# Designed miniproteins, single chains: the designs that were tried, part 70

Each design is a single chain, and the fold is of that chain. pLDDT is the mean over its residues in the fold that is shown.

## One batch from the design tools (miniprotein)

Design m2418
Fold by ESMFold2-Fast:
Structure m2418 (fold): chain A 94 residues (1-94)
Amino acid sequence: MLRLQPGKIDEVIKELEEILKKDPDNVEARLSLVAAYMFKGEIDKALELIEELAKKYPDSKVVRVNLRSIAEFFGAFLPEFKERAEEILDKYYK
């Protein structure tokens, strides 16, 4: 699945939030939620979720690599997002 229609982003976010209520440590769901908020244009919420993940999992190589991939992917279209995301990542991952 390579594209999401406008109404489906809100449905995906709701499903991911329900997964996280059951399992708040579901890293895959949290990473997917960051991407979903970026597709919705909710940049500040996506950055908040990136910081929460980095703060909670500072020793996780998997989380670090995935968050940097998200910053790189969306940063190609939104340089201000890349700068702010990298600042957060550099604070928690050295």
Scores: mean pLDDT 79

Design m2419
Fold by ESMFold2-Fast:
Structure m2419 (fold): chain A 68 residues (1-68)
Amino acid sequence: SELLEKLEALIAAEKDPALRTLLRVALHEYRLAEEEGKPLTIRLQNGSPAEQALADEVAALYAAHEAA
């Protein structure tokens, strides 16, 4: 999946451990959603503005990928 490749590349490039953890969670949630046919759900608890912005970006990428 192109989205999986992009998420893995973002994880590899990310130096902030908190943002890396968020990206890994997003990758895991995407895999579950794709494999099980479940809607993508990303839940942030005490997310920083940067973490929330990244979660929003991932959700937008997923929506665009599904629309293609």
Scores: mean pLDDT 66

Design m2420
Fold by ESMFold2-Fast:
Structure m2420 (fold): chain A 94 residues (1-94)
Amino acid sequence: MSDKEKAIRLLDQLEAMVAMYAPDKPAEVAAVRAAGQAAIDAINNNEPVETQLALLDAFRAKALALAEKHAPELVPAIERTTAEARRLIERYGA
């Protein structure tokens, strides 16, 4: 599996995890999933690396905002998953 495919899988898994941990917050989950999908789309469309990283950072920020308020146990998973996705993007973007 390529670094690009790994990055997409990590973001998709994180979107699913957010939905699982905050099932009673559909509007906030939808906003986080929209940000995650924007990051995945940028990766799939071979947007500039800076654009992919900016959208990843936006996804991370929205996921953390939801987690800090509604699912604080998810914070370490968000940090680790988005940090790994960032490393993969920086690696294949070099």
Scores: mean pLDDT 86

Design m2421
Fold by ESMFold2-Fast:
Structure m2421 (fold): chain A 67 residues (1-67)
Amino acid sequence: MKLIAVGVGTTEEAAEAGAKKGKEDYKADDYVGVVAPTSEEGVQKALEIGKETGALAGPVGAAAALA
Protein backbone atom coordinates (compact mmCIF):
# COMPACT_ATOMS: atom_id res chain seq x y z
CA MET A 1 0.00 0.00 0.00
CA LYS A 2 1.12 3.57 -0.66
CA LEU A 3 1.60 5.96 2.26
CA ILE A 4 0.34 9.49 1.58
CA ALA A 5 1.17 12.53 3.70
CA VAL A 6 -1.79 14.88 4.14
CA GLY A 7 -1.14 18.54 4.91
CA VAL A 8 -3.92 20.82 6.09
CA GLY A 9 -4.00 24.63 6.01
CA THR A 10 -6.19 27.65 5.50
CA THR A 11 -4.21 28.55 2.35
CA GLU A 12 -2.99 26.41 -0.55
CA GLU A 13 0.64 27.33 0.17
CA ALA A 14 0.39 26.35 3.85
CA ALA A 15 -1.41 23.09 3.05
CA GLU A 16 1.15 22.01 0.44
CA ALA A 17 4.09 23.03 2.64
CA GLY A 18 2.72 20.95 5.51
CA ALA A 19 2.02 17.99 3.22
CA LYS A 20 5.53 18.10 1.74
CA LYS A 21 7.10 18.23 5.20
CA GLY A 22 4.96 15.29 6.28
CA LYS A 23 6.12 13.32 3.24
CA GLU A 24 9.76 13.93 4.19
CA ASP A 25 9.29 13.31 7.94
CA TYR A 26 7.27 10.09 7.50
CA LYS A 27 9.00 8.94 4.30
CA ALA A 28 5.66 8.75 2.51
CA ASP A 29 5.24 7.90 -1.18
CA ASP A 30 3.23 11.04 -1.99
CA TYR A 31 1.61 14.11 -0.44
CA VAL A 32 -1.70 15.94 -0.68
CA GLY A 33 -2.53 19.44 0.52
CA VAL A 34 -6.05 20.13 1.79
CA VAL A 35 -7.27 23.73 2.00
CA ALA A 36 -10.04 24.63 4.44
CA PRO A 37 -11.43 28.03 5.53
CA THR A 38 -10.47 27.17 9.13
CA SER A 39 -7.86 24.86 10.64
CA GLU A 40 -10.67 22.95 12.39
CA GLU A 41 -12.39 22.18 9.07
CA GLY A 42 -9.07 21.08 7.60
CA VAL A 43 -8.42 18.72 10.51
CA GLN A 44 -11.92 17.26 10.05
CA LYS A 45 -11.25 16.64 6.34
CA ALA A 46 -7.93 14.96 7.20
CA LEU A 47 -9.72 12.73 9.73
CA GLU A 48 -12.25 11.68 7.07
CA ILE A 49 -9.40 10.77 4.70
CA GLY A 50 -7.77 8.78 7.50
CA LYS A 51 -11.00 6.90 8.25
CA GLU A 52 -11.54 6.15 4.55
CA THR A 53 -7.98 4.81 4.07
CA GLY A 54 -7.63 3.22 7.53
CA ALA A 55 -4.75 5.48 8.53
CA LEU A 56 -4.07 8.22 11.07
CA ALA A 57 -5.09 11.77 10.24
CA GLY A 58 -2.87 14.29 11.96
CA PRO A 59 -3.03 17.82 13.35
CA VAL A 60 -3.11 21.06 11.35
CA GLY A 61 -0.06 21.22 9.10
CA ALA A 62 0.80 17.59 8.35
CA ALA A 63 -0.54 14.04 8.55
CA ALA A 64 0.11 10.65 6.97
CA ALA A 65 -2.52 8.29 5.57
CA LEU A 66 -2.64 4.99 3.72
CA ALA A 67 -4.24 5.00 0.26
Scores: mean pLDDT 60

Design m2422
Fold by ESMFold2-Fast:
Structure m2422 (fold): chain A 78 residues (1-78)
Amino acid sequence: MEEEIERLEKEIKELEKEVEESDFPDSFKESIKKTLEEAKRYLEKAKETGNMTDLIKAQMLVGSARTAISTFLVADKR
């Protein structure tokens, strides 16, 4: 669990940096930031409670944000 928490924290930081470095529309940035804020909230709960369900929810939200960014980049390149 500790290793997975550290990995998710790193992934969240990477996604935040990617969104900051890319000139995405403000509305898209807000949506991704909101998703990452929810992921951070579940990750914090996982740290406090040791609850695997909260860790899974954080991972799912991070995956969702990553997919949204990838989908936007692919659509924009087409």
Scores: mean pLDDT 78

Design m2423
Fold by ESMFold2-Fast:
Structure m2423 (fold): chain A 76 residues (1-76)
Amino acid sequence: SARQRADQLVQEGDQYAKQGDKEKAAEKYTQAAVLLLQAGDPERAIEYADKGLSIDPNSTGNKMVRDQARKALAAQ
């Protein structure tokens, strides 16, 4: 499922973060957040986008997904 794929991407992101590869970690969290948003889970999408931004504050992908997920939550 999309959620299981997102969980795998989060695990990959966590591994890159442990290795100090901040940019790759943030990219994996962006990919997970996009899948979660597409699966109708904006709360978890925000969670992982914020995690990506905590590691790489300049991640445009994580900023974009966070903003889209916040809009989706506000529309509920």
Scores: mean pLDDT 87

Design m2424
Fold by ESMFold2-Fast:
Structure m2424 (fold): chain A 87 residues (1-87)
Amino acid sequence: DEGKQLKDGALLLARRAEELARREPDPEARERLLQGAEYLREAARYAERGEFKKAAEYARKAAELVRDVAPPLADAARQLAEQAEKV
């Protein structure tokens, strides 16, 4: 199920962002990671509802927010958005 795969992917990335935030000594970078995690949780909720355009929008917001603090996480979130846009 595409919606389940996108939801599970978004939740995995949200947990990764939260884990990175716990290890982040810079308060501003930490706040960006936590906000990115919230956007990824929103992406998961929209994917579960079959609202893939909204899921992609929130995944892209997460990717942009964490681009400078966690580039691999930003790349993964962008790929998630691209997958949601193809549904």
Scores: mean pLDDT 89

Design m2425
Fold by ESMFold2-Fast:
Order: C-alpha cells, then structure tokens, then sequence
Structure m2425 (fold): chain A 77 residues (1-77)
C-alpha cells in the first residue's frame, strides 16, 4: 500500500511537470498499471488519458482513497 501511494504521487508530479508527449503517455500507462495492482478501476483514467487535468485529478483521488484505507487500518490496529 505505502509503496503504491508513493509511486502514484511521484507519477502524478512527473505528469504535471512533463511537456513531452511520449513521457506523458508512459507515465499514464504506469499509473493505469498501479491502479489495477491496487484493486482500483482504471477505466476513468483510460477514458480521460488525453486530458492532463482530469488525469491528475483521478490519480489524486486514487491516492486519497488508498490513504483513507491505510488510516482505517491504523485506527483498527
């Protein structure tokens, strides 16, 4: 969980910073793979992959969901 959150945050930052279309596409593909591995539905990210603003929002939403799950686990431990 922790490693997936860190990797998604890194990718989101790199997506925001990149002006290279090829690098952008690779970062979006990596985010899609991470969402699948985390058990999240990547369909919206795939649908809106060419909208940088929406991609960043979707990744941010995924990070917040994963952090929420981690907080819930910590509170129950």
Amino acid sequence: MDKVIAELAKIGKQIGDTEDKEEYDKLVDRAIELLRKAGLDPSELEKYRDDKRKVILIITGAILRLIGEQIDEELKA
Scores: mean pLDDT 81

Design m2426
Fold by ESMFold2-Fast:
Structure m2426 (fold): chain A 65 residues (1-65)
Amino acid sequence: SSVIEDTALNILRAALEFLGGRFEREEDGVLVFAFRTTSPAARAQAARLRAAGEASGRIRLRFLP
């Protein structure tokens, strides 16, 4: 349901921000997060979290140098 998806999205968003992700923009309901000065471990964890659960289709990750 939309309520479950929105709850999952909010939890995922908070976790990605904790791992150093920065909200960049929203594009057609998809939230784009950029990871700049982050460790490889944090990037790997962000990718695993994004791939899991209801909210995976609503998040895009960008890993920058």
Scores: mean pLDDT 75

Design m2427
Fold by ESMFold2-Fast:
Structure m2427 (fold): chain A 78 residues (1-78)
Amino acid sequence: ELPLEFLKKLAPILKKADKNGDGFVSKEELKKAIEEEAKTTGLYLSDDQINLLMKKFDVNGDGRLDYKAFLEYIKELE
């Protein structure tokens, strides 16, 4: 579904979005981080792509993307 190269580009963006360092990124924090990146690099994520990320990496069902789970997934694809 989401290609590895795309996921690897998201990793530093998600790290920036995790401003409190708890390892979790809300959908709102992710959207804001993508908007900031779009201002400089033109990176864009559709609502469908954001929803797909939340579906895959909201491991605890708390409405937040688990950044550690995201990194482990990328590591396993390499």
Scores: mean pLDDT 74

Design m2428
Fold by ESMFold2-Fast:
Structure m2428 (fold): chain A 64 residues (1-64)
Amino acid sequence: MKTLLVRSEDPEAAERVLLRLYLEGLITSVRRLDEHTFEVEVPEEKLEEVIERLRAEGFEVEVL
């Protein structure tokens, strides 16, 4: 597993996108850390796909 920090100015939009990724099996957990920041667990084999999709939505993504 890899951990991503996802930051968005619209946390409700981020929650909707992250829920979709979770239901598609692309991420395994989501945790809200603060008003604009989410911690996301991703299988290593899905990491690049998840980063690309989140950045396409306009979110900032950092790999931990």
Scores: mean pLDDT 87

Design m2429
Fold by ESMFold2-Fast:
Structure m2429 (fold): chain A 64 residues (1-64)
Amino acid sequence: SLEDEFNEVQAELLAAENRVLQEGRAQGLSPEEIRERFYAEHGDLIARYNELAEEVKKELEKKK
């Protein structure tokens, strides 16, 4: 379902964010460098999360 896909992508996004944060800190990167790396490496995942969030919102509005 759409909700299942949203939950799956959200879980993947959180896991990716945590991994990049831990790896970046271990490498001595600044918070800004860690953020830039996350967006550069996972931009597609972030975009998909935003698209699914919008679709979930649209489905909720259809029931009003």
Scores: mean pLDDT 81

Design m2430
Fold by ESMFold2-Fast:
Structure m2430 (fold): chain A 78 residues (1-78)
Amino acid sequence: EELDKVVEEGVKVLDEAAAKSTPAQGNALRTAADIMKKNPEAAPVALEAGARIAKSEGLTDYANKLEELAKKVREILK
């Protein structure tokens, strides 16, 4: 329930960041979103990877949101 909401929000943030990124990095962000959709247990790793990519693209606000979501998911999965 709580995990599903965070995964849904993370996917939206990753897709928004992908739209603002270069094609190659955008594809990587969309791949992270797809991994999370199929395997919610992989969400912390996917969100952390997405945050690093967003940061490298200069999308600092998206990177910060993804880092916060990753921390929230790790708290839920404990």
Scores: mean pLDDT 83

Design m2431
Fold by ESMFold2-Fast:
Structure m2431 (fold): chain A 76 residues (1-76)
Amino acid sequence: MTEQDVKKAYDEMTLNVPLVDLSDEKREEIAQILAELLSSKDKEVFEMLNEYLKEKGGPAPGYFQLLKEALASQKS
């Protein structure tokens, strides 16, 4: 998985629907996708995504929280 794949997946998730307007089920789907993207425990992918989100004007509210929860689940 490349940095560009992660950026594209994030853009597709955020362009049409703010995270705060999503149902709990949809938030779980997004968290699962993010966990899948980070399943390799790739710290570099996480850092690149974080920098990209800042450059694009910031993430939708809650996305960083979902990323942290996904990473915590992988650690457990």
Scores: mean pLDDT 55

Design m2432
Fold by ESMFold2-Fast:
Order: C-alpha cells, then structure tokens, then sequence
Structure m2432 (fold): chain A 101 residues (1-101)
C-alpha cells in the first residue's frame, strides 16, 4: 500500500486550538489537500475530519470519507459533548478502515 500523510501546523492558547493548517500529501510527495481553520477547537475538528477524509478517498475508502465529511458539516450544530464523542468515534473507525486497506 502507498503511504499518505498529513502535516499539521497548529497554534493553541490555554488548551484551545486557535489556528490549524493541515496539508495532505500522497505517496508521490504531491500536495492533494490543504485545510485551514481559525477560531477554536471545533473549527479545527472540522478541518481535521476533512483532511482525514482525503486520506480515506486516496486509500479507496469512499464510505469512510463520506461519513467524515458528513460529520464535519454537522459539527457546528452539535452540543460540545456530542461533538467531541462523535469526532473521537469517527476518527477511530477511520483509523481501523485505513489500517485494513
């Protein structure tokens, strides 16, 4: 399998993420996605879910990618506790799918 990765550049203040930039690279060292977020941890979660969705699509895991993109779109409407739990569960499932690919 071809290795893909995400480069993460982030800033935080007192445990909250204030800015994040995520760059997604394919196995040929090509930049295939850039996701930026400012204004807090929830915006950073959405950017991270979108970046992982690109990795999932590159790995042929289209169903996993669609689920991550759907969650990213729903995050602004979820209560804080539900948002954190949903992100953790979705990333765990995505990790399992990517390791099985």
Amino acid sequence: MTAHWIDVDSESDRGEVTRVELRVWDAADREVGVFRAEGGTRAAYSAFLRAVAVLARLAGQDETAAALEELAARLPSLPDAEAAAAVTAALSRAQEALLAA
Scores: mean pLDDT 75

Design m2433
Fold by ESMFold2-Fast:
Formats: sequence, C-alpha cells, structure tokens
Structure m2433 (fold): chain A 70 residues (1-70)
Amino acid sequence: MSKDELIAHQIKQAESLIEEAEKSKDKFLQLLYLISASGIIFVVFRLDPNNKKAAELQKKLDELKEKVRK
C-alpha cells in the first residue's frame, strides 16, 4: 500500500468513527468512538503533518468532545 493510500484509508476510518459517535445515543460510546478517531488522526499527522482533511476532522472531533462533556 502506498503512503497516500494508507493516509486515505485512515481518514475514512476516522470519518466513520466520528459519524458513529454522532449517531450514538450513549455518551460513553460517543466518547469511545471519539477517542478511537483521535488516535487515527494522530497517526495521519505523523505520516502527513500538513494534511488538511485530518485538520478538519480534528476540529470536528474537538467540537463533538465539548458537546459530550456538557
């Protein structure tokens, strides 16, 4: 797998986990999905620190974490 294919795959996984967090009615499951997505985004930034899609997902993740904490 190329580096670009690996990054694209990881971004899709993070997007899927964030979507599952948004759909979940259980705050504990929402937090688990968001933590998992955060780990994947961290790996993407290690491979491509200037990845714009990963930065957008990180922003959305942080916004969702604040909503869950309330």
Scores: mean pLDDT 82

Design m2434
Fold by ESMFold2-Fast:
Structure m2434 (fold): chain A 75 residues (1-75)
Amino acid sequence: SLEEIKKEVEEAKARALEELALMQKQGVSAEELRARFAMILADFEALKAQHPEVAELIEEAIAEIEARVAEILAS
């Protein structure tokens, strides 16, 4: 259902943000952080292709994750 798909997107976003926060605490390299972000982005793009009805929600999630990665890299 649409409700279940929206929940999946929100849970995926929460997991990605938690993972990035953990990586920041562990002091991973900028290269490793960028590589992990690329994988996260690919997963969200695949989810968007599978569920175009929630594309806008997925694009918002991608933007939030991208902004967080930029903040970590700028620190």
Scores: mean pLDDT 87

Design m2435
Fold by ESMFold2-Fast:
Structure m2435 (fold): chain A 68 residues (1-68)
Amino acid sequence: MLSEEELKELNEYLEKLSKEVTEKLKDDPQRLEAAQRAMLGVYMRSVHENLPVEEAKERMEEVAKELL
């Protein structure tokens, strides 16, 4: 299982990406919702599979870039 510190770091990174995506997609609410759901999905899977924090961050960033 991820440590509390690792989980906090992933949560903060997800919040940071969510803010950036929200700002870039503010004029497209449907695409914004899709991007947020995709990033959350990667976050949940990373926690479930105990992926390294760095790898989880890369996966979340890749998904965000695909939707921008």
Scores: mean pLDDT 79

Design m2436
Fold by ESMFold2-Fast:
Structure m2436 (fold): chain A 68 residues (1-68)
Amino acid sequence: SLEDIVIETVKYAFELIDQGKPVDEVVEEAVKRLRELAKKAGVTITPDQLAAFERGLRALAEEERARK
């Protein structure tokens, strides 16, 4: 499902944060992975869903960096 793909992608993003990657790189790589996983699963991502994902992930990445 799209939800499962999003959860998996967020976990991947946190791994990149733990590796010390900049927030912009984390968001870029996570979006790339999200698109790849969705394509392989035959799931369509709407523009609204993608925009919401990017905003939410950027907020989560900034918050996680602030905790370190």
Scores: mean pLDDT 81

Design m2437
Fold by ESMFold2-Fast:
Structure m2437 (fold): chain A 75 residues (1-75)
Amino acid sequence: AKKDMLEAAIVASRVNPEAARHIVEAKLAYDQGKYDEAIEHLERARELMRELGTPEARRAQELVDKAIEKIKEDK
């Protein structure tokens, strides 16, 4: 989960800085054991990237989805 969030943040920073910020906040929440807050931040980043419709936005969304799946497994 943590590694996937870092990778997602890097890709998202090239697409939408606001989405990248939400992914960073998700990682901070995850580090604090706040899994629900981490998922909420990732869901917001996903929504922002979904509206852009670019190939890079789609790739960043896929990385975010992978991070969400792993956090749900850890919870």
Scores: mean pLDDT 79

Design m2438
Fold by ESMFold2-Fast:
Structure m2438 (fold): chain A 82 residues (1-82)
Amino acid sequence: SKEEKIREVELKAAKEQLLLVADMVDEAYKRVLEYKKKHPDASIEERREIFRKIMEELLPKHQKKVAELNKKTQAEIDAIKS
């Protein structure tokens, strides 16, 4: 049915969105690890602050990817409805 096809598209989009979150988090942790290697004496608090700043840089890129995924998902749903 059209309803089943829409559910499959929504489930696929949900999985892709989770992967985008994982990619962003992995990149953030990689950058924190690089910072720790350069600044071995950095406190846990300093590393948390750097993580927050890295996330502020990565979040707009992630939001753009999510918006592109949402647009693609809506187009696929609209095609099923027509």
Scores: mean pLDDT 86

Design m2439
Fold by ESMFold2-Fast:
Structure m2439 (fold): chain A 58 residues (1-58)
Amino acid sequence: MPKVAALEAAANISRVGAKVSEELAKRNPSLRPHAELSRESYRRTEELYREAKEEYER
């Protein structure tokens, strides 16, 4: 399903971005708010992917 594949790609991109932001925040604490925002973005994207995957697998 193209929609599920697109959300999977978006979730993977957000996951990598969140991890990179977290690593940068460990080296530069002033970037912590940015890392938190990236983590929240990933959480939301992962939730959308999970919902779409569950819908498709029904």
Scores: mean pLDDT 78

Design m2440
Fold by ESMFold2-Fast:
Structure m2440 (fold): chain A 64 residues (1-64)
Amino acid sequence: SDALVEEAARLGEAWGRAPTQEEQQRLAREFIDLLERARAAGVPQEDLDRAVDAFEEAYRAARE
């Protein structure tokens, strides 16, 4: 749970700081893969939602 949220935040920050569209697409794919693996492993929806929120918040902060 916490590890998932931390990884999501790291990917979100990296996505916000990515210098090229190609790197942004790669990072977005990694985030989607992270969520799909977590879902397959039985992580609760609330923890998946927290990971999405952490990604978006880190992305927004990185663009500030």
Scores: mean pLDDT 84

Design m2441
Fold by ESMFold2-Fast:
Structure m2441 (fold): chain A 86 residues (1-86)
Amino acid sequence: SSLAEEFKALAEGAKRMLVEQMKKKGMPEEDIEEIVKKLEEATKKVLEKIEEDPDDLKGIQDVYTKEMNKVNEEINKKLEELEKKK
């Protein structure tokens, strides 16, 4: 669907920006890869919901929020580990 294609494009852009920002902060490549894997899993689940029920905008938002909370938790964990090394 058009919504799935738009979301996919936005997610790829967000991933590129996140990787660049984490590299600039000196995050190890292995930690960045773990975050990217979590983001790719989150993106897949949101895309599956869009394909299953593209008219359920609230359900799509709920899946997005739930999955992105997991990604944000991983980012925060890695950033805390990075700060402890300074």
Scores: mean pLDDT 84

Design m2442
Fold by ESMFold2-Fast:
Structure m2442 (fold): chain A 92 residues (1-92)
Amino acid sequence: SPVEELVEEIERILEEALERLEAGEPLQTVYDWVRDRVERLARRYGLSEEQREALLLATEAALQEIADTPAEERERVFRLNVEGLRRLVERL
């Protein structure tokens, strides 16, 4: 499903963004990387500018919440955010 493929790509972006933050990359550098990746993904899937912006904002909000979550709760919060992103993608 295109929805499942798009969600899996966003999940991979979030996973790599978290690894980059753990490696000590500056927050702004990681956010710029996420923006570039989401823009390329949106272009590949033929999303409108409004859909791209919605997906970017949701992905950035998810990354922020997960990164601000204690390590012991991070897996659960990651899963909840991926579920929220799936629901957003289904509405695009």
Scores: mean pLDDT 87

Design m2443
Fold by ESMFold2-Fast:
Parts: C-alpha cells; sequence; structure tokens
Structure m2443 (fold): chain A 89 residues (1-89)
C-alpha cells in the first residue's frame, strides 16, 4: 500500500481524520497536502492539537519539519517544543 498517496487522497477529499490515522506510515507530505492541511486548519476542519499529533506521528523528520515551519506562527511555545522534540528524536 502506498501510504503517501493514500494520505494525499484523504487530505484532498477533506477526510482529515482518516489521513491523520495514516501519519505513522507516511514517508513524505506533498506541498499540495501541506496547503490543504493549512486551509483545513483555517476553516476549522482540523485543530492545532491534531496538527501537533500529525507532526509528531509522521515517519519522516523532513515532513515533521515541513509541518513545523508551515504552522509555526499558529503554534504555542509548548506545541513547537513538542514537535521539535519529535524531529530531534
Amino acid sequence: VDYDKLFDEYIKKGKFDKALELAPYVSSVSDSSLTHLYFGYLMKLITKDQVVTLATNLKSSSSKENIYWSFYTHLSVEQRKKIKKAIDA
């Protein structure tokens, strides 16, 4: 199963809860999926806590870092520390 492709399809369809369940199996998050996640957040379809959970659970450190920087200004100091700890692990 191509989890990266399945993740992108769920994000595109607005099935954020299903996409988040795939996070531990996802190797990369596309720029398109990052854009959809950001708009999903702005539209209140996903919460900051869900963004933090996604970033910490992603398999790839580069994907965690992409989420970290994309949401940086929207995250609390504690949320940033949690994601940074996961990146450094």
Scores: mean pLDDT 82

Design m2444
Fold by ESMFold2-Fast:
Structure m2444 (fold): chain A 85 residues (1-85)
Amino acid sequence: NTIKLIKDIFEGLVLIEVGVYVAELRSKRGLPARPATPEEQAGVDKVRAEAEKRIKPLLDLEIKYAKEDPNLSNVTKKILEERKK
C-alpha cells in the first residue's frame, strides 16, 4: 500500500532529523561514546516531537495528493521498489 510506504518514509525522516541532532550534540558537548544524560535525552525527545509536528501536516498533505493523483503515488512506490534491488 502506497500510503503505508509514505508513512514509513516520513517516520524515517523523523529518525534522520533526530540522528543529526544527536550527532551535533555529541560533537558540541564531546559525547563520543556515552549515553545521553536525562537533560540531553529531554532535548532529543523535544527535537523528535517538533519534527513529528512539522512533518505530520506534510505527511497528511502527501496522503491526500496520493489519493487524488494515483500516478504521483505510483512513482513513490516504484522508487522504493527499486531501492530493494
Scores: mean pLDDT 70

Design m2445
Fold by ESMFold2-Fast:
Structure m2445 (fold): chain A 80 residues (1-80)
Amino acid sequence: SMAERERRMKEKGMSPATIEVIERYEAGASPEEFRAIVEEWAADPEKLEAAALAAARLVAAGIEAPELPVLEELILALAA
């Protein structure tokens, strides 16, 4: 279940913001919703990792995303 998966992600030390991005992605959130998340959360240091994950999802779909300090490192890590 989604709730059981969220519990496991929290047990692995994932932030609530990162869990929210994953849940929205699996719920079928649009690219526009992920772009809004990136634009809103990129200015918050505590949400920067979640914003970078949302941006990486846009890039993987062939959509342009705002530049973030950790985005290139995250894309390289996910591609390896």
Scores: mean pLDDT 64

Design m2446
Fold by ESMFold2-Fast:
Parts: sequence; structure tokens; C-alpha cells
Structure m2446 (fold): chain A 89 residues (1-89)
Amino acid sequence: PAPPTPAQRAVRAALARAVAELDATERVTYIGATISADGRRLTITVSAETEAAAQAEADALADAVRRTLAEAAPDLDVEVVATGTAEPP
């Protein structure tokens, strides 16, 4: 597929930094991201032992990304999807 746009790369870099800064991979089972082509929308998908834990980590990641991009993309739309792995869907 086509390489990511500069806007998508900036969002992915911010997310990677947030994951590392929060050690999120130690608290969650899965982290995924979908970024719009224009880089204006980010959907963060997090799975953890409980939905509440996944939601808390997803919110923390969203806040960290918004903080990192506050001056470069103050209008970035960040959505979070949280799933508990201990409960069937």
C-alpha cells in the first residue's frame, strides 16, 4: 500500500511516544490505531483484562497524543475503543 502521509506519521509517532511513556504494553493485551488519510482523526483501540482498565489506558493514551500534538494539530479528533478480554463480546 501507499506510504503513510506526513500527518499520519506525526500521529503514529505521538502514539508510539505515548505508549512508551506510559509503559502501556505492560498493562494492556492489545493496542491498535487507525488514522485518517489527512491525519485529523485517530481511533485508538485498546484491550485489557477489564473494559474499565482498557478505557483508562485508552484515555491516557488519547490525552498523551493530544498533549504531544496540541500545537501542531489542536483540532485532532481522537476516539477510543476499549474492550475487556476477561468478558466475551
Scores: mean pLDDT 75

Design m2447
Fold by ESMFold2-Fast:
Structure m2447 (fold): chain A 55 residues (1-55)
Amino acid sequence: SEEEKLREEFENKIKEVADEAKALYDAGQLTREQAIALAIKRVKEIEDEYEKKLK
């Protein structure tokens, strides 16, 4: 269903955020605090987008 597809896209985007934040932290480009803040910000944006698509 369309709802299942949107959920899978949501889950994949959340995983990508976690992977990106970790990669930037591991590369020394972000501090732990900056990586956490980036992840929180991007997750919120993804959640907001997901809610809009469920309308």
Scores: mean pLDDT 82

Design m2448
Fold by ESMFold2-Fast:
Structure m2448 (fold): chain A 86 residues (1-86)
Amino acid sequence: STVTVTLELKVEGDKATITVTVSGAQAGERLQLILKRKTGKDIYRGFVTQNPGTQTFTLELPAEELLSASVKSVDTGKELATVDLP
């Protein structure tokens, strides 16, 4: 697979902003953003690539509970990217 995923995490006060950039994906590929929390259950956000090439998504959530974010291919089960909270 030629899919490249980049995760950026920005923390400002009590908010975390996660930017997901996907490159090299075919349109219709199923990806899952996984947000791991310090306490409680992981949060799962499914998304599908809209265009072949580069696609960017942004999510905002409370920073105090976030441990890490990762992106996984639903079809292959492969982890494509991960970022830890600073």
Scores: mean pLDDT 73

Design m2449
Fold by ESMFold2-Fast:
Structure m2449 (fold): chain A 86 residues (1-86)
Amino acid sequence: SKQETIVEIQMTGGSVILGLATLRTVLRKSGAPQSVIDKVDAKIDDVQQRTDQIIRDVEAGKLSKQQALDQMDAIADDARDLMRQV
């Protein structure tokens, strides 16, 4: 259902954001440069905004479940790439 798809998107996006927020906390405690912390904060905001847009598009009937999940996978891959660079 649409509702089940939206919950799955929210759980996936929330998991990515939690991972990035955890990384941010570790980086702050380890004395990482502010420029590095700013990159993580920008990625958290980007993931949130893109996740919210996917939810809106699913709710409007513009995206199928598979299309929405494919876009969430791309968002998760982008976040993982940032985490590997830090």
Scores: mean pLDDT 89

Design m2450
Fold by ESMFold2-Fast:
Order: sequence, then C-alpha cells, then structure tokens
Structure m2450 (fold): chain A 108 residues (1-108)
Amino acid sequence: GEEKAEELIELAERGIKIGQRLIKLAKELGDQKAVDKAQEAIRKFQEAIELAKKGDLEGAKEKLKEGLDLLYEAINELLKKTTDFEKEVELGVLALELAVLSVLLEKL
C-alpha cells in the first residue's frame, strides 16, 4: 500500500542524486554519452515517483529498474575511458550505491 509507494519514492529520489553526481563526473571526463544516459535515468526515476504517487507500484518498479540499468551503463562507459584513479574510486562508490538500491528494490 502506501508504505511501498513511499519506499519506491525514496529509492527513486536516491537514484536521482546518484544520477546528478554521475552527470557532474561525466562532464568532467568529457563523456556526453554518459551525461545523456544519466539524464535519461533521472527522467525514469521522476516517472517512477509519479507512478508510485498514483498507486501504480509495478509501473514505478519498472521505471526504477530502467533508470538503474541506464546508470550502470553510464558508469561502465566512464570506467572504460578513465585512467584517473580518484575518478575510478568515485565511480566504484556510485556503483556500490546502485547495487544497494537494486537489492532494496528487489525486496519490494
């Protein structure tokens, strides 16, 4: 019911924050494809929030999964292109935060 909707909204909001951090990092690395994927992921999380507010919990989960997949793709693209150790560590932290969101989503 409402508790699951609130949890889905929280996960989507956390996804948006990860996406925003990834956009900043992708811009610093000059990777427009990673920027575009992270922006699309943020749109998917925003759609998930609206679906959860309307009580469409399954639709919200699907949009959350799509957003998480886009962020993983963006991180993988950046990891293939960077040789900066500090940025590799930052990308690793973002990947771990995404893994936590994926586990929490599977429990809902």
Scores: mean pLDDT 89

Design m2451
Fold by ESMFold2-Fast:
Structure m2451 (fold): chain A 59 residues (1-59)
Amino acid sequence: NDYYSNREKLVQEARRRAEELKDGSKEEILKYAEELSKGDTVGGNLARGVAMDTYERHR
């Protein structure tokens, strides 16, 4: 079961991407989060959480 390795990688990638997107707009972050959740995996859901956290920090 590769979900542990995929989980960490996804979370790190999501963090970097969300940090790039935060300089753009909330809409871009939301779209990215939705894309991450499309995989319907624990890693994808965690990555979505990281993207949404960046969206909240934009406030």
Scores: mean pLDDT 66

Design m2452
Fold by ESMFold2-Fast:
Structure m2452 (fold): chain A 95 residues (1-95)
Amino acid sequence: SRLDVLVEAMLLVGSSATFARIMRLLGVSAEEIFARLRPTVEELRKLAEEYDDKELAEQVERIEKALASGDVEKTIETLGEASLAFEKRANALAA
């Protein structure tokens, strides 16, 4: 269901944001952080394409742009914003 897709996307993005924050605090390089985030972003893109979810696709595009910027802080913020957007949308569908 669309709710299941949004919950999966929320969990993927939320865990990735937390992981990236921890890696940054441990002094891990931006390149290694981005390398670890790429598989999750690709999975999110596939979910957006499989379910023809335009709002999910827009959030994935924002995350991909943040990754392309090379800015770890911006990427973490964008992941957090996406997680909140997915949560808000999932709550609306569950009501």
Scores: mean pLDDT 84

Design m2453
Fold by ESMFold2-Fast:
Structure m2453 (fold): chain A 55 residues (1-55)
Amino acid sequence: MKLKVGDKVKSKKYPQIEGTVVEIKENYVKLETPEGFLLYVPREKAEKDEWEKLE
């Protein structure tokens, strides 16, 4: 899966954890949750198998 800034995603392991992609770096993706928290997800996990795009 390829992610872009502005994509909404959720965790496959913890479906209650969701966020909007606000930044993509070489080794991580930064998500902003609905509560306004920032989450740092390893890009490898974000793009393969642990997160899904909400579209």
Scores: mean pLDDT 72

